# Ledger of designs, part 9: designed miniproteins, single chains

Each design is a single chain, and the fold is of that chain. pLDDT is the mean over its residues in the fold that is shown.

## One batch from the design tools (miniprotein)

Design m298
Fold by ESMFold2-Fast:
Structure m298 (fold): chain A 87 residues (1-87)
Amino acid sequence: MTHEEVEAAYEELLAAGALDPESARLAELAVELYKLSSEEDLEKLVEELKPLAEELARNESPEEARRRLAEALEERLRKLIEEKKKK
């Protein structure tokens, strides 16, 4: 997907009201990171979060697991964006 396509998809989801405020913030950060990074960077992020997602799904309620995973994803996305901005 191109950066234009990712941005358009994000705007469409916002217009449809499909995203709650927390999900909207995560989608916004993901779009910003996608503009600054390669698909390989995003794949590595997913692989790093996969073990945490599995642990949370095993030990927490589905709602709490999603909230904790969203928090971890936001923190990782913010760190990657800051790193990319330095280059």
Scores: mean pLDDT 63

Design m299
Fold by ESMFold2-Fast:
Structure m299 (fold): chain A 52 residues (1-52)
Amino acid sequence: VLGERTRERVRLAVGELVEERGSIYRVPHKEIARRAGVSEVTVTQYLAELRA
């Protein structure tokens, strides 16, 4: 489970990177993790929770 602050940082990073690259499919999890300041595991958890 992710805290709201961590979830918000990942959400913002995803939005920024999608705007820069045009598609979430072109954005690797490592890049999202670097931009948000979290681990790749945290990005994977965020995406899993987003589907819940």
Scores: mean pLDDT 73

Design m300
Fold by ESMFold2-Fast:
Structure m300 (fold): chain A 77 residues (1-77)
Amino acid sequence: YKLSKEDIENIKKGEEANVELARETLTPEQIEELKEEIREMLKLPPSEQARKLEELRKRRGLSGVVMIGLMNMVENE
């Protein structure tokens, strides 16, 4: 199975939608605080990153979509 260019574009559009949902759900100050925590977690080994990011999501009461949006914001810096 190979991803088409259209499939890749649809994935990127989904990522943009997740980013916009996070911006609508959270204040700019909350977004910056959460982005900073995510940046620190992304410095950890991959096995620990997944666990720490899920702990952050649960601790802050975030939906999975909002968490993905925040991660996409950090990755696009």
Scores: mean pLDDT 75

Design m301
Fold by ESMFold2-Fast:
Structure m301 (fold): chain A 71 residues (1-71)
Amino acid sequence: SSLEEELRRRLEELRREQEELDRGIAELEQEVKRLREEGKRDPSRREELERRARELEEQVQRLREAWRRLG
């Protein structure tokens, strides 16, 4: 029925949004690791890179909360 098709489409949209959030979270987590590794190589940039890493960690937490609200 058309109702079942609409529900299926909405479920697919929700799954796509969850996948996009999951990819975004993974990318940000990788960036946090890169920033911290760069900070180990260049002590002069460590403070700035750690600050940016913390900002990205806060962004990751917000995205994880959004992901949980979708499911």
Scores: mean pLDDT 82

Design m302
Fold by ESMFold2-Fast:
Structure m302 (fold): chain A 74 residues (1-74)
Amino acid sequence: SKELEELLKKAKELLAHQPESLQAWYKLGEIYEKQKKYEEALEYYEKALELAKKDPSYSDYIPIIQKKIEELKK
């Protein structure tokens, strides 16, 4: 939908200003997943996972993101 396309644009703009924002990468993954663009969703979720592994404060997000990636690879 056009609404999802506008949300995607805003999320990408946020990401351009905050390239290490785990939440921005994860939200982009969710938006692509809702559009059934699973390959793109995987790329964004994998980047969110990479960021989660770099910062101990995000350790609780690692299993959540890993499960999402695993489900989308099937």
Scores: mean pLDDT 82

Design m303
Fold by ESMFold2-Fast:
Structure m303 (fold): chain A 60 residues (1-60)
Amino acid sequence: METKERIQQAFIDLVKETEEGPSLREIAEKAGVSVGTIYRHFKNKLELGDAAFLLEIEKK
């Protein structure tokens, strides 16, 4: 799985586990990357959320 997809999948998994939504730190730890790596692929948490949502729709 590519790093970008791994970050998106970690966000999806964590959103299902938490009611408030995950922090960038939690997403980074789950994906096995740094928070800086997340910012390399996504401008902010909102952009990551949008990309993850599209990925989940595409798979279902």
Scores: mean pLDDT 76

Design m304
Fold by ESMFold2-Fast:
Structure m304 (fold): chain A 59 residues (1-59)
Amino acid sequence: MKENVEAALKQAKARYDKLKKEYEDTIKNGTPEEAQKKRDEYEGAKRLYDGLEEVLKSL
């Protein structure tokens, strides 16, 4: 169980880091609509990552 959560956390962190970079690039070079979409994706990935950290902490 804990090992599966650790693997999921590692994947969630990688996705979060990728989406954060995409969001930062989009706010500099993209449209406001593209930036909003990327912000929603980035915030979703952050919430998932934070949630998985809390689950791991409770195990």
Scores: mean pLDDT 80

Design m305
Fold by ESMFold2-Fast:
Order: C-alpha cells, then structure tokens, then sequence
Structure m305 (fold): chain A 67 residues (1-67)
C-alpha cells in the first residue's frame, strides 16, 4: 500500500547517515518499493518528495550539531 511504502522509506532514511545518503539512492529505493506495491507514478513522486524533504531536515540537524 501507499502507507506501507511511505513508512518503509521513512525508516530507511532514519536508519541512514543523512550526510552520506544520496538523492539517487532514495529515487531508486522509492521506485523499487513503489513499483512492487503497484503505486502510480504520481504516488511514487509524492513518496519521493516526502523522503527528500525528510533527508533535508535531518541533514540540517546534523550540520547544526557540528557547529
């Protein structure tokens, strides 16, 4: 389901080092999980946008911790 894919992507991002996690890795993961779950291209893009926003927020927090 959409909700399951979103949750799995969020958990992957939270387990990863946000400074090492690439946009390409996220795109690949979201596409793979979304296609397996039967999500539309629009739903896949929505999950991707959510994941990229989360990574950006975590990167900001990590950078601030080093200042």
Amino acid sequence: SYEEVLKEVEEYVLKSDPLKLTSEEIRKLVKELGEKAGLSEEQIEEVLNHALLLVGELRKKKILEKL
Scores: mean pLDDT 82

Design m306
Fold by ESMFold2-Fast:
Structure m306 (fold): chain A 61 residues (1-61)
Amino acid sequence: SPEEELRKEAEEIEKNFDKLSTQEFMDKVNELRDKAVEAGLGDVAAEIVRRLYKLYQEKKK
């Protein structure tokens, strides 16, 4: 399902976080958000974006 694919992509971003530049991370998060919104999964998009940004904030401190 689209939701399962989006969640797998989010998990891949989390697993590869240390290998991504700030710009690459932001681009991937924005792309994932846009895909979720286009699929009508706005709540899923909000959840994933919030989780990934929280990870970013924790790792950059």
Scores: mean pLDDT 79

Design m307
Fold by ESMFold2-Fast:
Structure m307 (fold): chain A 77 residues (1-77)
Amino acid sequence: AEDELRELEQQLVDLINAGDYEGAAEVAVKLGELYESMGNFEKAADWYELAAELYRKLGKEEEADELLAKAEELRKR
């Protein structure tokens, strides 16, 4: 699990550096899901917020809004 998180974080950095914001957003969502499954709601919310920012860069406002709403719900736990 910890090794998987580090691999996904590295993939995210590589994708952002390559300008692949769609791929980066997908990896950020996976990181959010993994942290959520571990009960780390604060970290999960951080990753969903990053994914929302990346979707916003792509003009995908609806997807960004949904992820921001999910992050807000998680921060209340």
Scores: mean pLDDT 84

Design m308
Fold by ESMFold2-Fast:
Parts: C-alpha cells; sequence; structure tokens
Structure m308 (fold): chain A 63 residues (1-63)
C-alpha cells in the first residue's frame, strides 16, 4: 500500500502521512511509547485519525 492511498483514506496530505511515519520510526528507534495524542499534536490532526493512521502504518509494515 502506498502513502498516497493512506492519505486519500484519511483525507490528509501525503506529507502528513510521511511525517506521522517519521515520528513513529523515531519513537521506535528511541524505545519510546507511541501515543496517538502526541502524533496528533505534532502534525495537526485529530487524535482519532492519528491513532488509526499509526495502526495502519504498523500493520502495512511501513514502520
Amino acid sequence: MSLREIAERFGVSQRTVSRARRILLEKLAAGEPIRGTEIAEAIGISTDTAQKLATLLVVEGLV
């Protein structure tokens, strides 16, 4: 699945999806817990959207 398809599914830009992916990779590399609220605040989306987006990125193996 492409970042474009994920962006279209959530009604956000590809840049937003790419930023969420970078935050997830950074948190995983640092051994820090991943929270939807933190991602939402960092990229300016709702917490619900951020949690679903993070889950999909992990499930699709993009992080």
Scores: mean pLDDT 79

Design m309
Fold by ESMFold2-Fast:
Structure m309 (fold): chain A 59 residues (1-59)
Amino acid sequence: MDELEKQKEQSEELFKRFKEDVEKGEITDQSQEDARQGLTLRAQYDRQRKRLEEEERQR
């Protein structure tokens, strides 16, 4: 039993949900670029969330 393993599983589940949410928002290309820059999953999610919010405001 290892707490780090649980944290990794949670991160993978968050990544899956994040990916599905971003795909529904059609903003996947930016998350791939952010990942290449070595941003954490949380930082990527925050950026995508802000982009979706701005897109909604522009509508």
Scores: mean pLDDT 63

Design m310
Fold by ESMFold2-Fast:
Structure m310 (fold): chain A 80 residues (1-80)
Amino acid sequence: SEKLKEAARLLEEAIEAARAGDVERALELMGRAADLVEEAGDTITASLIRMMRWLAEKENDPAFVAEAAERALRMVKEVL
């Protein structure tokens, strides 16, 4: 589960980036975290993170991106 630990770390960084108003960085970190979750064999959680990232990108609101990253982090912690 080293990939899941790294995914959690990236999502924590995504939350910080979103709170700082860096939407582009937060979305990039969420995408990388989803890729790591998929590589760890959890395709369902990866797909959910990608869907949340897509919705956050469409809203383009730092607060919404932060909430999406926080929800993604909770999902990853459940499968750690």
Scores: mean pLDDT 88

Design m311
Fold by ESMFold2-Fast:
Structure m311 (fold): chain A 58 residues (1-58)
Amino acid sequence: MAELEARIREAARLLATTDLSIAEVARRVGFSSVSEFTRAFKELVGVSPAQLRAMAHA
């Protein structure tokens, strides 16, 4: 799903470059639930949104 992949890629950028909450990032990239967002993100990126943020703010 090219559109889903693009949305997850934008979410990863927002998580690494902004202080937006995970819920706000999910909403900004068009997800209605944090659970759905977290599942899709882990499937495409290999780590959870929280883990990616921790790595970016290390």
Scores: mean pLDDT 80

Design m312
Fold by ESMFold2-Fast:
Structure m312 (fold): chain A 55 residues (1-55)
Amino acid sequence: MTAEDYIAKGREAFEAKDYATAVEYYEKAVELAPGQLSEEDERIYVRAYIEAQAA
């Protein structure tokens, strides 16, 4: 899988409200391509992280 594939999966998990899985996929994307998250994806990641910690 490419970083772009992981970003797509992270967005899909976020839409499904699976915040922990969304965080995991975004972290995999960053491992493959550090600093490549868009501003939109960074906001989704932060929101998913907060929601996962609130559960």
Scores: mean pLDDT 80

Design m313
Fold by ESMFold2-Fast:
Structure m313 (fold): chain A 110 residues (1-110)
Amino acid sequence: KEEEAKARLEIAKHTIELLPDSAKAWNALAKALYELGKYEEAIEAAKKAIELGEGEEKAEALLVLGKALYEQGKYEEAIEYLEEAIKLAKESNASKELIEEAEEELKKAK
């Protein structure tokens, strides 16, 4: 529900104030913003998570960035970031669920 996404958004904002260099915290913020349809803000948060993160956390951030760009109609950019997310997720032995979600999003953008 939207109320649950708003609660997660407030928790993520508080976590970032305590841990401003945490890629995981910025990913949580980006995901909550994406769920609320705040795609521009989700892109900004995801870019911050990409700068701070490595491996699976960076792959998650790249997936959120690609999804938000797709929702804005920026399909070419979405494809680039989704392909990077898939590559990094496979290299970092990320969850099968993350890889499958990224591959499905890439299929939609093509």
Scores: mean pLDDT 86

Design m314
Fold by ESMFold2-Fast:
Structure m314 (fold): chain A 60 residues (1-60)
Amino acid sequence: SKEEELKKLAEEYFKKMNELTDKYLELIKNNAPKEEIEKIMKEMEKLKEEAEKKAEELES
């Protein structure tokens, strides 16, 4: 069902976002180069956009 697919999408999204958030915080604590921090921020942005697009496809 669409509901089950949306639930799965949400679970995958939050799992990946939590992993990226943990990595982001570790980079900040370690004074990582700005480029590495920006890379993670871009991955988070891309993940959000991809999840929103997939959710729209399922709801449409």
Scores: mean pLDDT 83

Design m315
Fold by ESMFold2-Fast:
Structure m315 (fold): chain A 63 residues (1-63)
Amino acid sequence: MKENLLKQARKSLELADEYEKQGKYDIAARYYRSAWQAFELAGDTELAEEAKKRYEEAVKKSK
């Protein structure tokens, strides 16, 4: 259960990083948000906060 959430969060984070490298910040932001939510559900507050920060940065760069 918790391990599956962490795997989903990591996949979302990897996809977000890939789209960010491509300059697709709006898509990257959506995947960072998914990672943030999955880390929160898994109870990993530190990784959730990190994903949230990357989400906020991607949103700023998408404008």
Scores: mean pLDDT 83

Design m316
Fold by ESMFold2-Fast:
Structure m316 (fold): chain A 55 residues (1-55)
Amino acid sequence: SPLEEAVRALEAELAEREAWIRADPGMTPEEQELAIAALREEAARRKALLRERAE
């Protein structure tokens, strides 16, 4: 379904961005964890909005 495709695309984007953050030599481990936490929280909000709009 379009909703499932959108959620999968968002989760794929999240995974790629998380990998880029973890590979960044300019970030400390603390900065990486904060950035990943913020990224996951934003992705969760976007997924919730996608599901609400599909219903």
Scores: mean pLDDT 82

Design m317
Fold by ESMFold2-Fast:
Structure m317 (fold): chain A 64 residues (1-64)
Amino acid sequence: VTVEELREALRKVGESATREQAEKAVEVLRTTDPARRGAMAQRLSEILGISVDTAAEVLRELGF
């Protein structure tokens, strides 16, 4: 996952992020076990300032 792919996924769900938030979110996606999708959604929610449900939608758009 790239910063551009994350920003495009956010745009599709009606959200936006700063460059620093997007970079931190991409780092979480690279370092978190994909089997722990719920943990990924929680951490994305915290970094991006969005709901856990919206973070789960972003993960779906990214193919998780």
Scores: mean pLDDT 81

Design m318
Fold by ESMFold2-Fast:
Order: C-alpha cells, then structure tokens, then sequence
Structure m318 (fold): chain A 85 residues (1-85)
C-alpha cells in the first residue's frame, strides 16, 4: 500500500539522518546531557497534549536542531506537521 511504501522510505531517511547525526552528538557530548534533559521535559509535556505524537516529533526535532542536525530536524518537523493534519 502507498502508506506502507511512504513509511519505509521515511524510515530509511530517518536512519540515514540519525547515522549522520551521531557524529555531531559525539562531538557535543558535554552538552548532550543538557539537551537530553530539555528533550525529556518536552516529552513529558507532549504526553499531556491532544496531539501527543506530533508533539513528540516536535520535541525530537528541537533536540536535533540544537545539535546542528538541520536535515534531521526538518524531517521531524514535517512529520509533526503531517500528524496534525
């Protein structure tokens, strides 16, 4: 089905973005604890929202944007946008 094909492509893009991001995460390891704490706070807030899945995607996008992984952040922001439709 089309949805399954789109999910597979999205998974592949996400895996690639994550692989590229791991080097940035290692480089910024001292700051990762602070960013992880911020992500955890956003995730906790997302759990109480009506659009929980979209909120989780936004929280993850913010985390990657703070790391400088713009491609991964934009991908996750697009996911959040689609989930709100």
Amino acid sequence: ALAEELEERFREEAERAEAETRALLAERAPQAEELRARLAAHAARAATRPDTEAARAEALAEFYRELGAEAAARLLEEVARLLRE
Scores: mean pLDDT 67

Design m319
Fold by ESMFold2-Fast:
Structure m319 (fold): chain A 57 residues (1-57)
Amino acid sequence: DEAKKALEELIKQIEAGIPPTDIDPSLFPEELKKKLGEMAENGKSLEELKKLLKSYL
């Protein structure tokens, strides 16, 4: 499943300390792009972002 592999790679890069803005946007599913925008607007932490991403695995 390419979507799962892209999500796992995305989580790996975030765990390595790469900011989401510096990650290839093609790794983000369309639904996650919207949620990431909402989290950024609400000042959510990288830890909250990682929890959200892991919930999609």
Scores: mean pLDDT 68

Design m320
Fold by ESMFold2-Fast:
Structure m320 (fold): chain A 82 residues (1-82)
Amino acid sequence: KLLEEGKEYLRQGDYEKAAEYFEKAIKEKESAETYTLLAEAYYALGKLEKAKEYAKKALELDPNNKRAITLLKAVEDELARA
């Protein structure tokens, strides 16, 4: 399954492949979890604008997702410092 494969790449530190698989997983089925994982992969890649975009999408689906809330705050704090 695409989500599980993406998580495997994320654990291995292959953030580009993780993002690729999470994008494919979103195309199949959107979920707050998948958007959060995609945002985390982009954050690890230093792609802060994309990380922000996908963290916000995760919160549109689940406003109380603590992982997505924490990630969005971290991304916004970094963007504010740039």
Scores: mean pLDDT 86

Design m321
Fold by ESMFold2-Fast:
Structure m321 (fold): chain A 69 residues (1-69)
Amino acid sequence: SDEETAELLKYAVERFADAAVRDPSKLPLMQRAAEAIKEAAKGMPEVSEEVNKFVDDALARAQAAIAAA
């Protein structure tokens, strides 16, 4: 279902966020992954807003954590 796909996409973005926080050189990779996930979510209107918000929040948290280090 779209809801199950959304959960997998959220899981994927958290993994990219963790990787970027551990290794800031991976932030551009996380940004590309975030864009790809948001693009995929456009095909799922019922969950696209939720996925987009989750991705944006995860990216902001990763950037803040990197800046604080």
Scores: mean pLDDT 85

Design m322
Fold by ESMFold2-Fast:
Structure m322 (fold): chain A 96 residues (1-96)
Amino acid sequence: MQLTAEEYKKLGEEYYKKGLELYKKGDYEKAILYYQEALSYYLKALSLDPEDEEIHEKMVEVLENLAKAYEKLGKTKLAELVREIAKKYREEVEKK
């Protein structure tokens, strides 16, 4: 099924919001799965609209919350890796 960039962005936002709900409920493992789905949809949106700064900002936000969820599960090295990815992504956006 071919979706538009806007439809993929909406799916990314829906999965991200559900991930945040799960995180607040203490379901960190499910929150991680929903954050990963959100990133997948945002990447699909970005592949269709590479110049969309909003997608870049949303991906950084999701990556930061993914790292927090990993920290809650004691997966400190995975959290650190995800934070470094988020930092590089943010620095690239801020450079332009």
Scores: mean pLDDT 84

Design m323
Fold by ESMFold2-Fast:
Order: sequence, then C-alpha cells, then structure tokens
Structure m323 (fold): chain A 85 residues (1-85)
Amino acid sequence: MERARELLEEGLKLLEEGRYKEAREKFIEAVEEAIRAGDFELAEEITREAMEAFDRYYEETGNVEVAVLGVGVAMYYIGLLVDAE
C-alpha cells in the first residue's frame, strides 16, 4: 500500500516543518487508507510511527499540544477498530 505510506511520509514532513495539525490530518488519512485496504498491520505501524514522531517533538519542544495530537491519532485508530463491529 504505497498510498498509505506516502501519506505517512507527508505527515512526517509536515511535523518536521512544525505544521502539527496538518501532520495529524495526514496521519489520519494514512490510517484510513490502510484500513480501507484491509492492511491492519500497516494501520498499526502508521499509528505507532505517528505517535513516536509526535512524542519526539514533544520531548524536544515541551509543547503539550504536540503530545495531545499524537494521542489523538492513536485514539482515532482505536475508534475505527471498534466501529468496524
């Protein structure tokens, strides 16, 4: 699934640019794309990488909003898994 990985890479680039909200939207799109393709392993990997990236930036900046946005990606992924029932 190149599209989901492409969206992950776009999100990571936006995060490096300090565009945290736009990065979160790209990570959400990447997770949704992986789930639509039935690739739950990739969706979990994307969610983990997004959380780890936001956590690294929180550690570097001390900005609580960055930490909250990272948790938001994980919570969105969990919500999609629950809604699939």
Scores: mean pLDDT 78

Design m324
Fold by ESMFold2-Fast:
Structure m324 (fold): chain A 67 residues (1-67)
Amino acid sequence: GPEREKKAKEIMEKAEREATRAVIAGDYDKAIEILEKAKKELEKLGDEKSVEIVERSIEHLRKLKAQ
């Protein structure tokens, strides 16, 4: 419903801002932690599509860290 969509958007936008700041600072571990926390909150909301988007971002950051 609209409340769930609004809450999911707020969670994602906040996580994207905080994770981006961590990446700019070179702290990939912190960026991954921020996104994993956001994923858990989205899972509680039952927003599977937003969970998938965040999972893809986490995988991308894990690959960058492994380089």
Scores: mean pLDDT 86

Design m325
Fold by ESMFold2-Fast:
Structure m325 (fold): chain A 62 residues (1-62)
Amino acid sequence: SAMEELLRLLGAGRYEEAARLLLEIGEKKGQEILDTLRQAFGEAVAAALERVERLVRELRAA
């Protein structure tokens, strides 16, 4: 599943690949996954998700 793949990438510190995966999933589905991860893991993923969200915005702006 995309959510499990995203979690593995975040755990490995592969934030650029996590951001690209979110772009491939699409904006709506990507946001649903991010919201689910924040609810499930809270502060444990907060910094990683913030970094990935910034990278996604930068990639969309390019």
Scores: mean pLDDT 81

Design m326
Fold by ESMFold2-Fast:
Structure m326 (fold): chain A 66 residues (1-66)
Amino acid sequence: SEALLKKGLEAEAAGDLETATKYYQEAAHEASFEGDVKLSLEAMSRALELQGRRDLAAAARERAAE
């Protein structure tokens, strides 16, 4: 949900990239179950970018922009 995405953003701002990645993955998973495709793709994009998979992150973000 949006709350998990916010926790991910806060962890990333604190420099805890491992915790940020986990929160982004959880946010994407919950958003997918809730039918929130845009939030799911946004959270997945952020997790992929932190994992160094910038090409996949860009693709997910482009789909979220629809």
Scores: mean pLDDT 78

Design m327
Fold by ESMFold2-Fast:
Structure m327 (fold): chain A 73 residues (1-73)
Amino acid sequence: MSPEELEILMRAGVVQVAAAVLIRYTEDPETRRLAEEAARLAQEAIKAALEGNLEEAQRLLDEAEELLRKARA
């Protein structure tokens, strides 16, 4: 496993946990929708990283982190 792959997997894991917490505790449907989409993209980033597509994994992770940021705003 490369250091870049490990970093993507760790960051995607953080997004998944944060999104799960938001989904469980938010009363706002839009926040829930954004958190669910962030979790989905983080899962796709993990899959891309494990398949060796680090460029796609990074793109998906960046989008997931941006959606999570919007959900938390």
Scores: mean pLDDT 86

Design m328
Fold by ESMFold2-Fast:
Structure m328 (fold): chain A 99 residues (1-99)
Amino acid sequence: SLEEEIEKLIEEVEEILSKEDITEEDLKKALELLLKVGMLILKIEDPEKRKEYLKKVEELLEKIEKKMKELNIKNLELDILLGVTQLVIGVLKLLLKKE
């Protein structure tokens, strides 16, 4: 199901973020997975489930940003990807709030 796909992608992001030796490639993958989750949330019919998944994505994005800062990662591609992902999720949040 769509919900099972979203939950599996969220679990993959959480697994990446729990790694002891997290790499820049791991963070890039986590951001790409969260973008995919954001797009899949648009297909969810239940407004309460959409809000729950969006909140989880926002929490994971905050964790990624904190991890990048903690690891002193200086990668312009990752900064852009984080910014784009945050923008997309922000737009989705705005659009879905007015349904």
Scores: mean pLDDT 85

Design m329
Fold by ESMFold2-Fast:
Structure m329 (fold): chain A 77 residues (1-77)
Amino acid sequence: MKLRVSDPESVVEGIRIVSEAGPLDVSDELLSASMVLIGLASLKATGASAGQETIEALQASESEAARELGRELAAIE
């Protein structure tokens, strides 16, 4: 499986994999930083034209960092 931060499908798939991996002892700060970078790459790659699917996937995540990124993307549209 090829996951690239510049590909919105890869962003959604990566988040899904992380969510399904179960509870990991990972710093929320590191997760938040990673999710912000992924979100910025997605916005640049798609020109923010198809953010709704990504926003919904992020909002459905159990990760607070993912949900926060989803809220930021929703506010930018």
Scores: mean pLDDT 56

Design m330
Fold by ESMFold2-Fast:
Structure m330 (fold): chain A 70 residues (1-70)
Amino acid sequence: MEELLREAEEKIREALKKGDTEKAVRVARETAERLIALDPSLKPLAEQMEEAVRYHAEEKEKKLEEEKKE
């Protein structure tokens, strides 16, 4: 489980760095589903992680939209 979380965090960070917000959200969702399947008690942690990634993705999308307005 720790290895899965570390790998997911690295992939999400890399995707956000490259501006691939869809990939970041997808990796977070898939990781959340895998965590819940392995241990249902991790559902709150998985949901919190997915929500955080969606928030960062939305923030990046807003920044790109503002850049196009300039």
Scores: mean pLDDT 75

Design m331
Fold by ESMFold2-Fast:
Structure m331 (fold): chain A 92 residues (1-92)
Amino acid sequence: GMATAGALIDAIRVAQAEGAKVSVEVKGDTVTVTIEGATERSRQAVERAAEVAKKEGAKVSIEEEGSRITLTIDGLSAEGLTAVALDAIGLE
């Protein structure tokens, strides 16, 4: 549940701290995070978020194209989706 949202927010913040461009899209119960200019640290944070999501029963996919990483999580709670969306727009 909320552990997935927390791990995902951490991954977003790590990517931003490393200078990457991050976009977040929420559609239904699916959250998609796109990181452009990903570093090794960003990749590790994304992998941790994916592991947490899988342990909580969510469906996870990671797509990597050069320095772009797209993480898709399906089955996140409404509260978790809201938390991720608010973090992405800088309003917490």
Scores: mean pLDDT 76

Design m332
Fold by ESMFold2-Fast:
Structure m332 (fold): chain A 64 residues (1-64)
Amino acid sequence: SRTDIVTQGFVVINQVRIQAVNQNNQSAINQANDLGDQLVDNAHGDISTLRQIVDQAVRLNQRV
């Protein structure tokens, strides 16, 4: 569901933010914040856009 996708997005973005802060990785912090803003802005938008944002967050999480 839309709620599940949005919830998953916030969970992953929060994980990235925690790891990035612990690593003092400002670039990753900025990217996580940008993805969070995009997720909020698109919460009631297209599901395909939400999935793309979550996929970007998952890929970022794998790199931090």
Scores: mean pLDDT 86

Design m333
Fold by ESMFold2-Fast:
Structure m333 (fold): chain A 60 residues (1-60)
Amino acid sequence: MEEELEKARRELTRKMVEEIQKIFDEAKKNNDLDKGFEKISELTKKAQEEYKKRVEEIKK
């Protein structure tokens, strides 16, 4: 169980880092930091929901 949770966390973290980098690069290029932060906030919320779903699946 713990190993599966750790794997899920690592996979989500890796995807988060990649997406955040893309959002940051776009925000920097377009001088739209507010839009960048909004996208990061949405991405964080989605990752949190996905992690909760995986935790529930593993605990079953």
Scores: mean pLDDT 76

Design m334
Fold by ESMFold2-Fast:
Structure m334 (fold): chain A 66 residues (1-66)
Amino acid sequence: SEVAEKIVELAKQNFTPEEIVRKLLEEGYSIEEIREAVEEAYKKGLITESAAKALLEAIDKLEKEG
C-alpha cells in the first residue's frame, strides 16, 4: 500500500517512529490505516520487528494524547 511505502521512506530519512506516525496523521490517514500499514510493511519484510513494535507504541502513545 502507499502508506506502507511512506513508512519505509520516512524511516530511511531518519524520522523517529513518533514523527512518522504524526506526519501520516497530518496527511489525513487514520490511526487504524497507519496500524494496518505498519503490519503490512512488517509482513512484507520492509521493516524489522523492532521498528514495527516502535511504530505501534508510537501509535498507542499519540492516540492517548488525542
Scores: mean pLDDT 83

Design m335
Fold by ESMFold2-Fast:
Structure m335 (fold): chain A 73 residues (1-73)
Amino acid sequence: MEEEFREAERRFIAATIDLVGAEAFPDQYTPEEIARIRQEAVEAARRLSELAEKMGDVETAQHYRELAERLAA
């Protein structure tokens, strides 16, 4: 479980870095690439929320669920 959470966390961090890059240099990315990066961040946040719930960490689960909703909005 802990290793799965770490893996999901690394994916979320990587997707977030990519998203920040797309925000900073939007002319270097296509609309399709930006949409894909955003979707990767959403899925990573949803996965972290799911894993946190399984671990009994309700506060962390709610935090990542809220982040996923904000990214998907």
Scores: mean pLDDT 80

Design m336
Fold by ESMFold2-Fast:
Structure m336 (fold): chain A 78 residues (1-78)
Amino acid sequence: PDMPELSPEALELFRRAEELALKAIEAAKAGKLEEAKKLAEEAARLAEEGGRAAGRPEMGRRAKEAILGMMEKLIAAA
């Protein structure tokens, strides 16, 4: 059977990435652009590692790109 349920390690990494990405959004909306940038970069790193842990590095790279692209848009809008 072939439900690709993410491994517990991959799930934890993606969960942490999501938490940091949400924190980055909050920081950007509060005008803390440097903090938002740092948090988004950390979230992107964890998402990429999560993809590797899942055996799907392309998934992690896409998540990283999405997080960093979102950060660029938030900073430009601030």
Scores: mean pLDDT 78

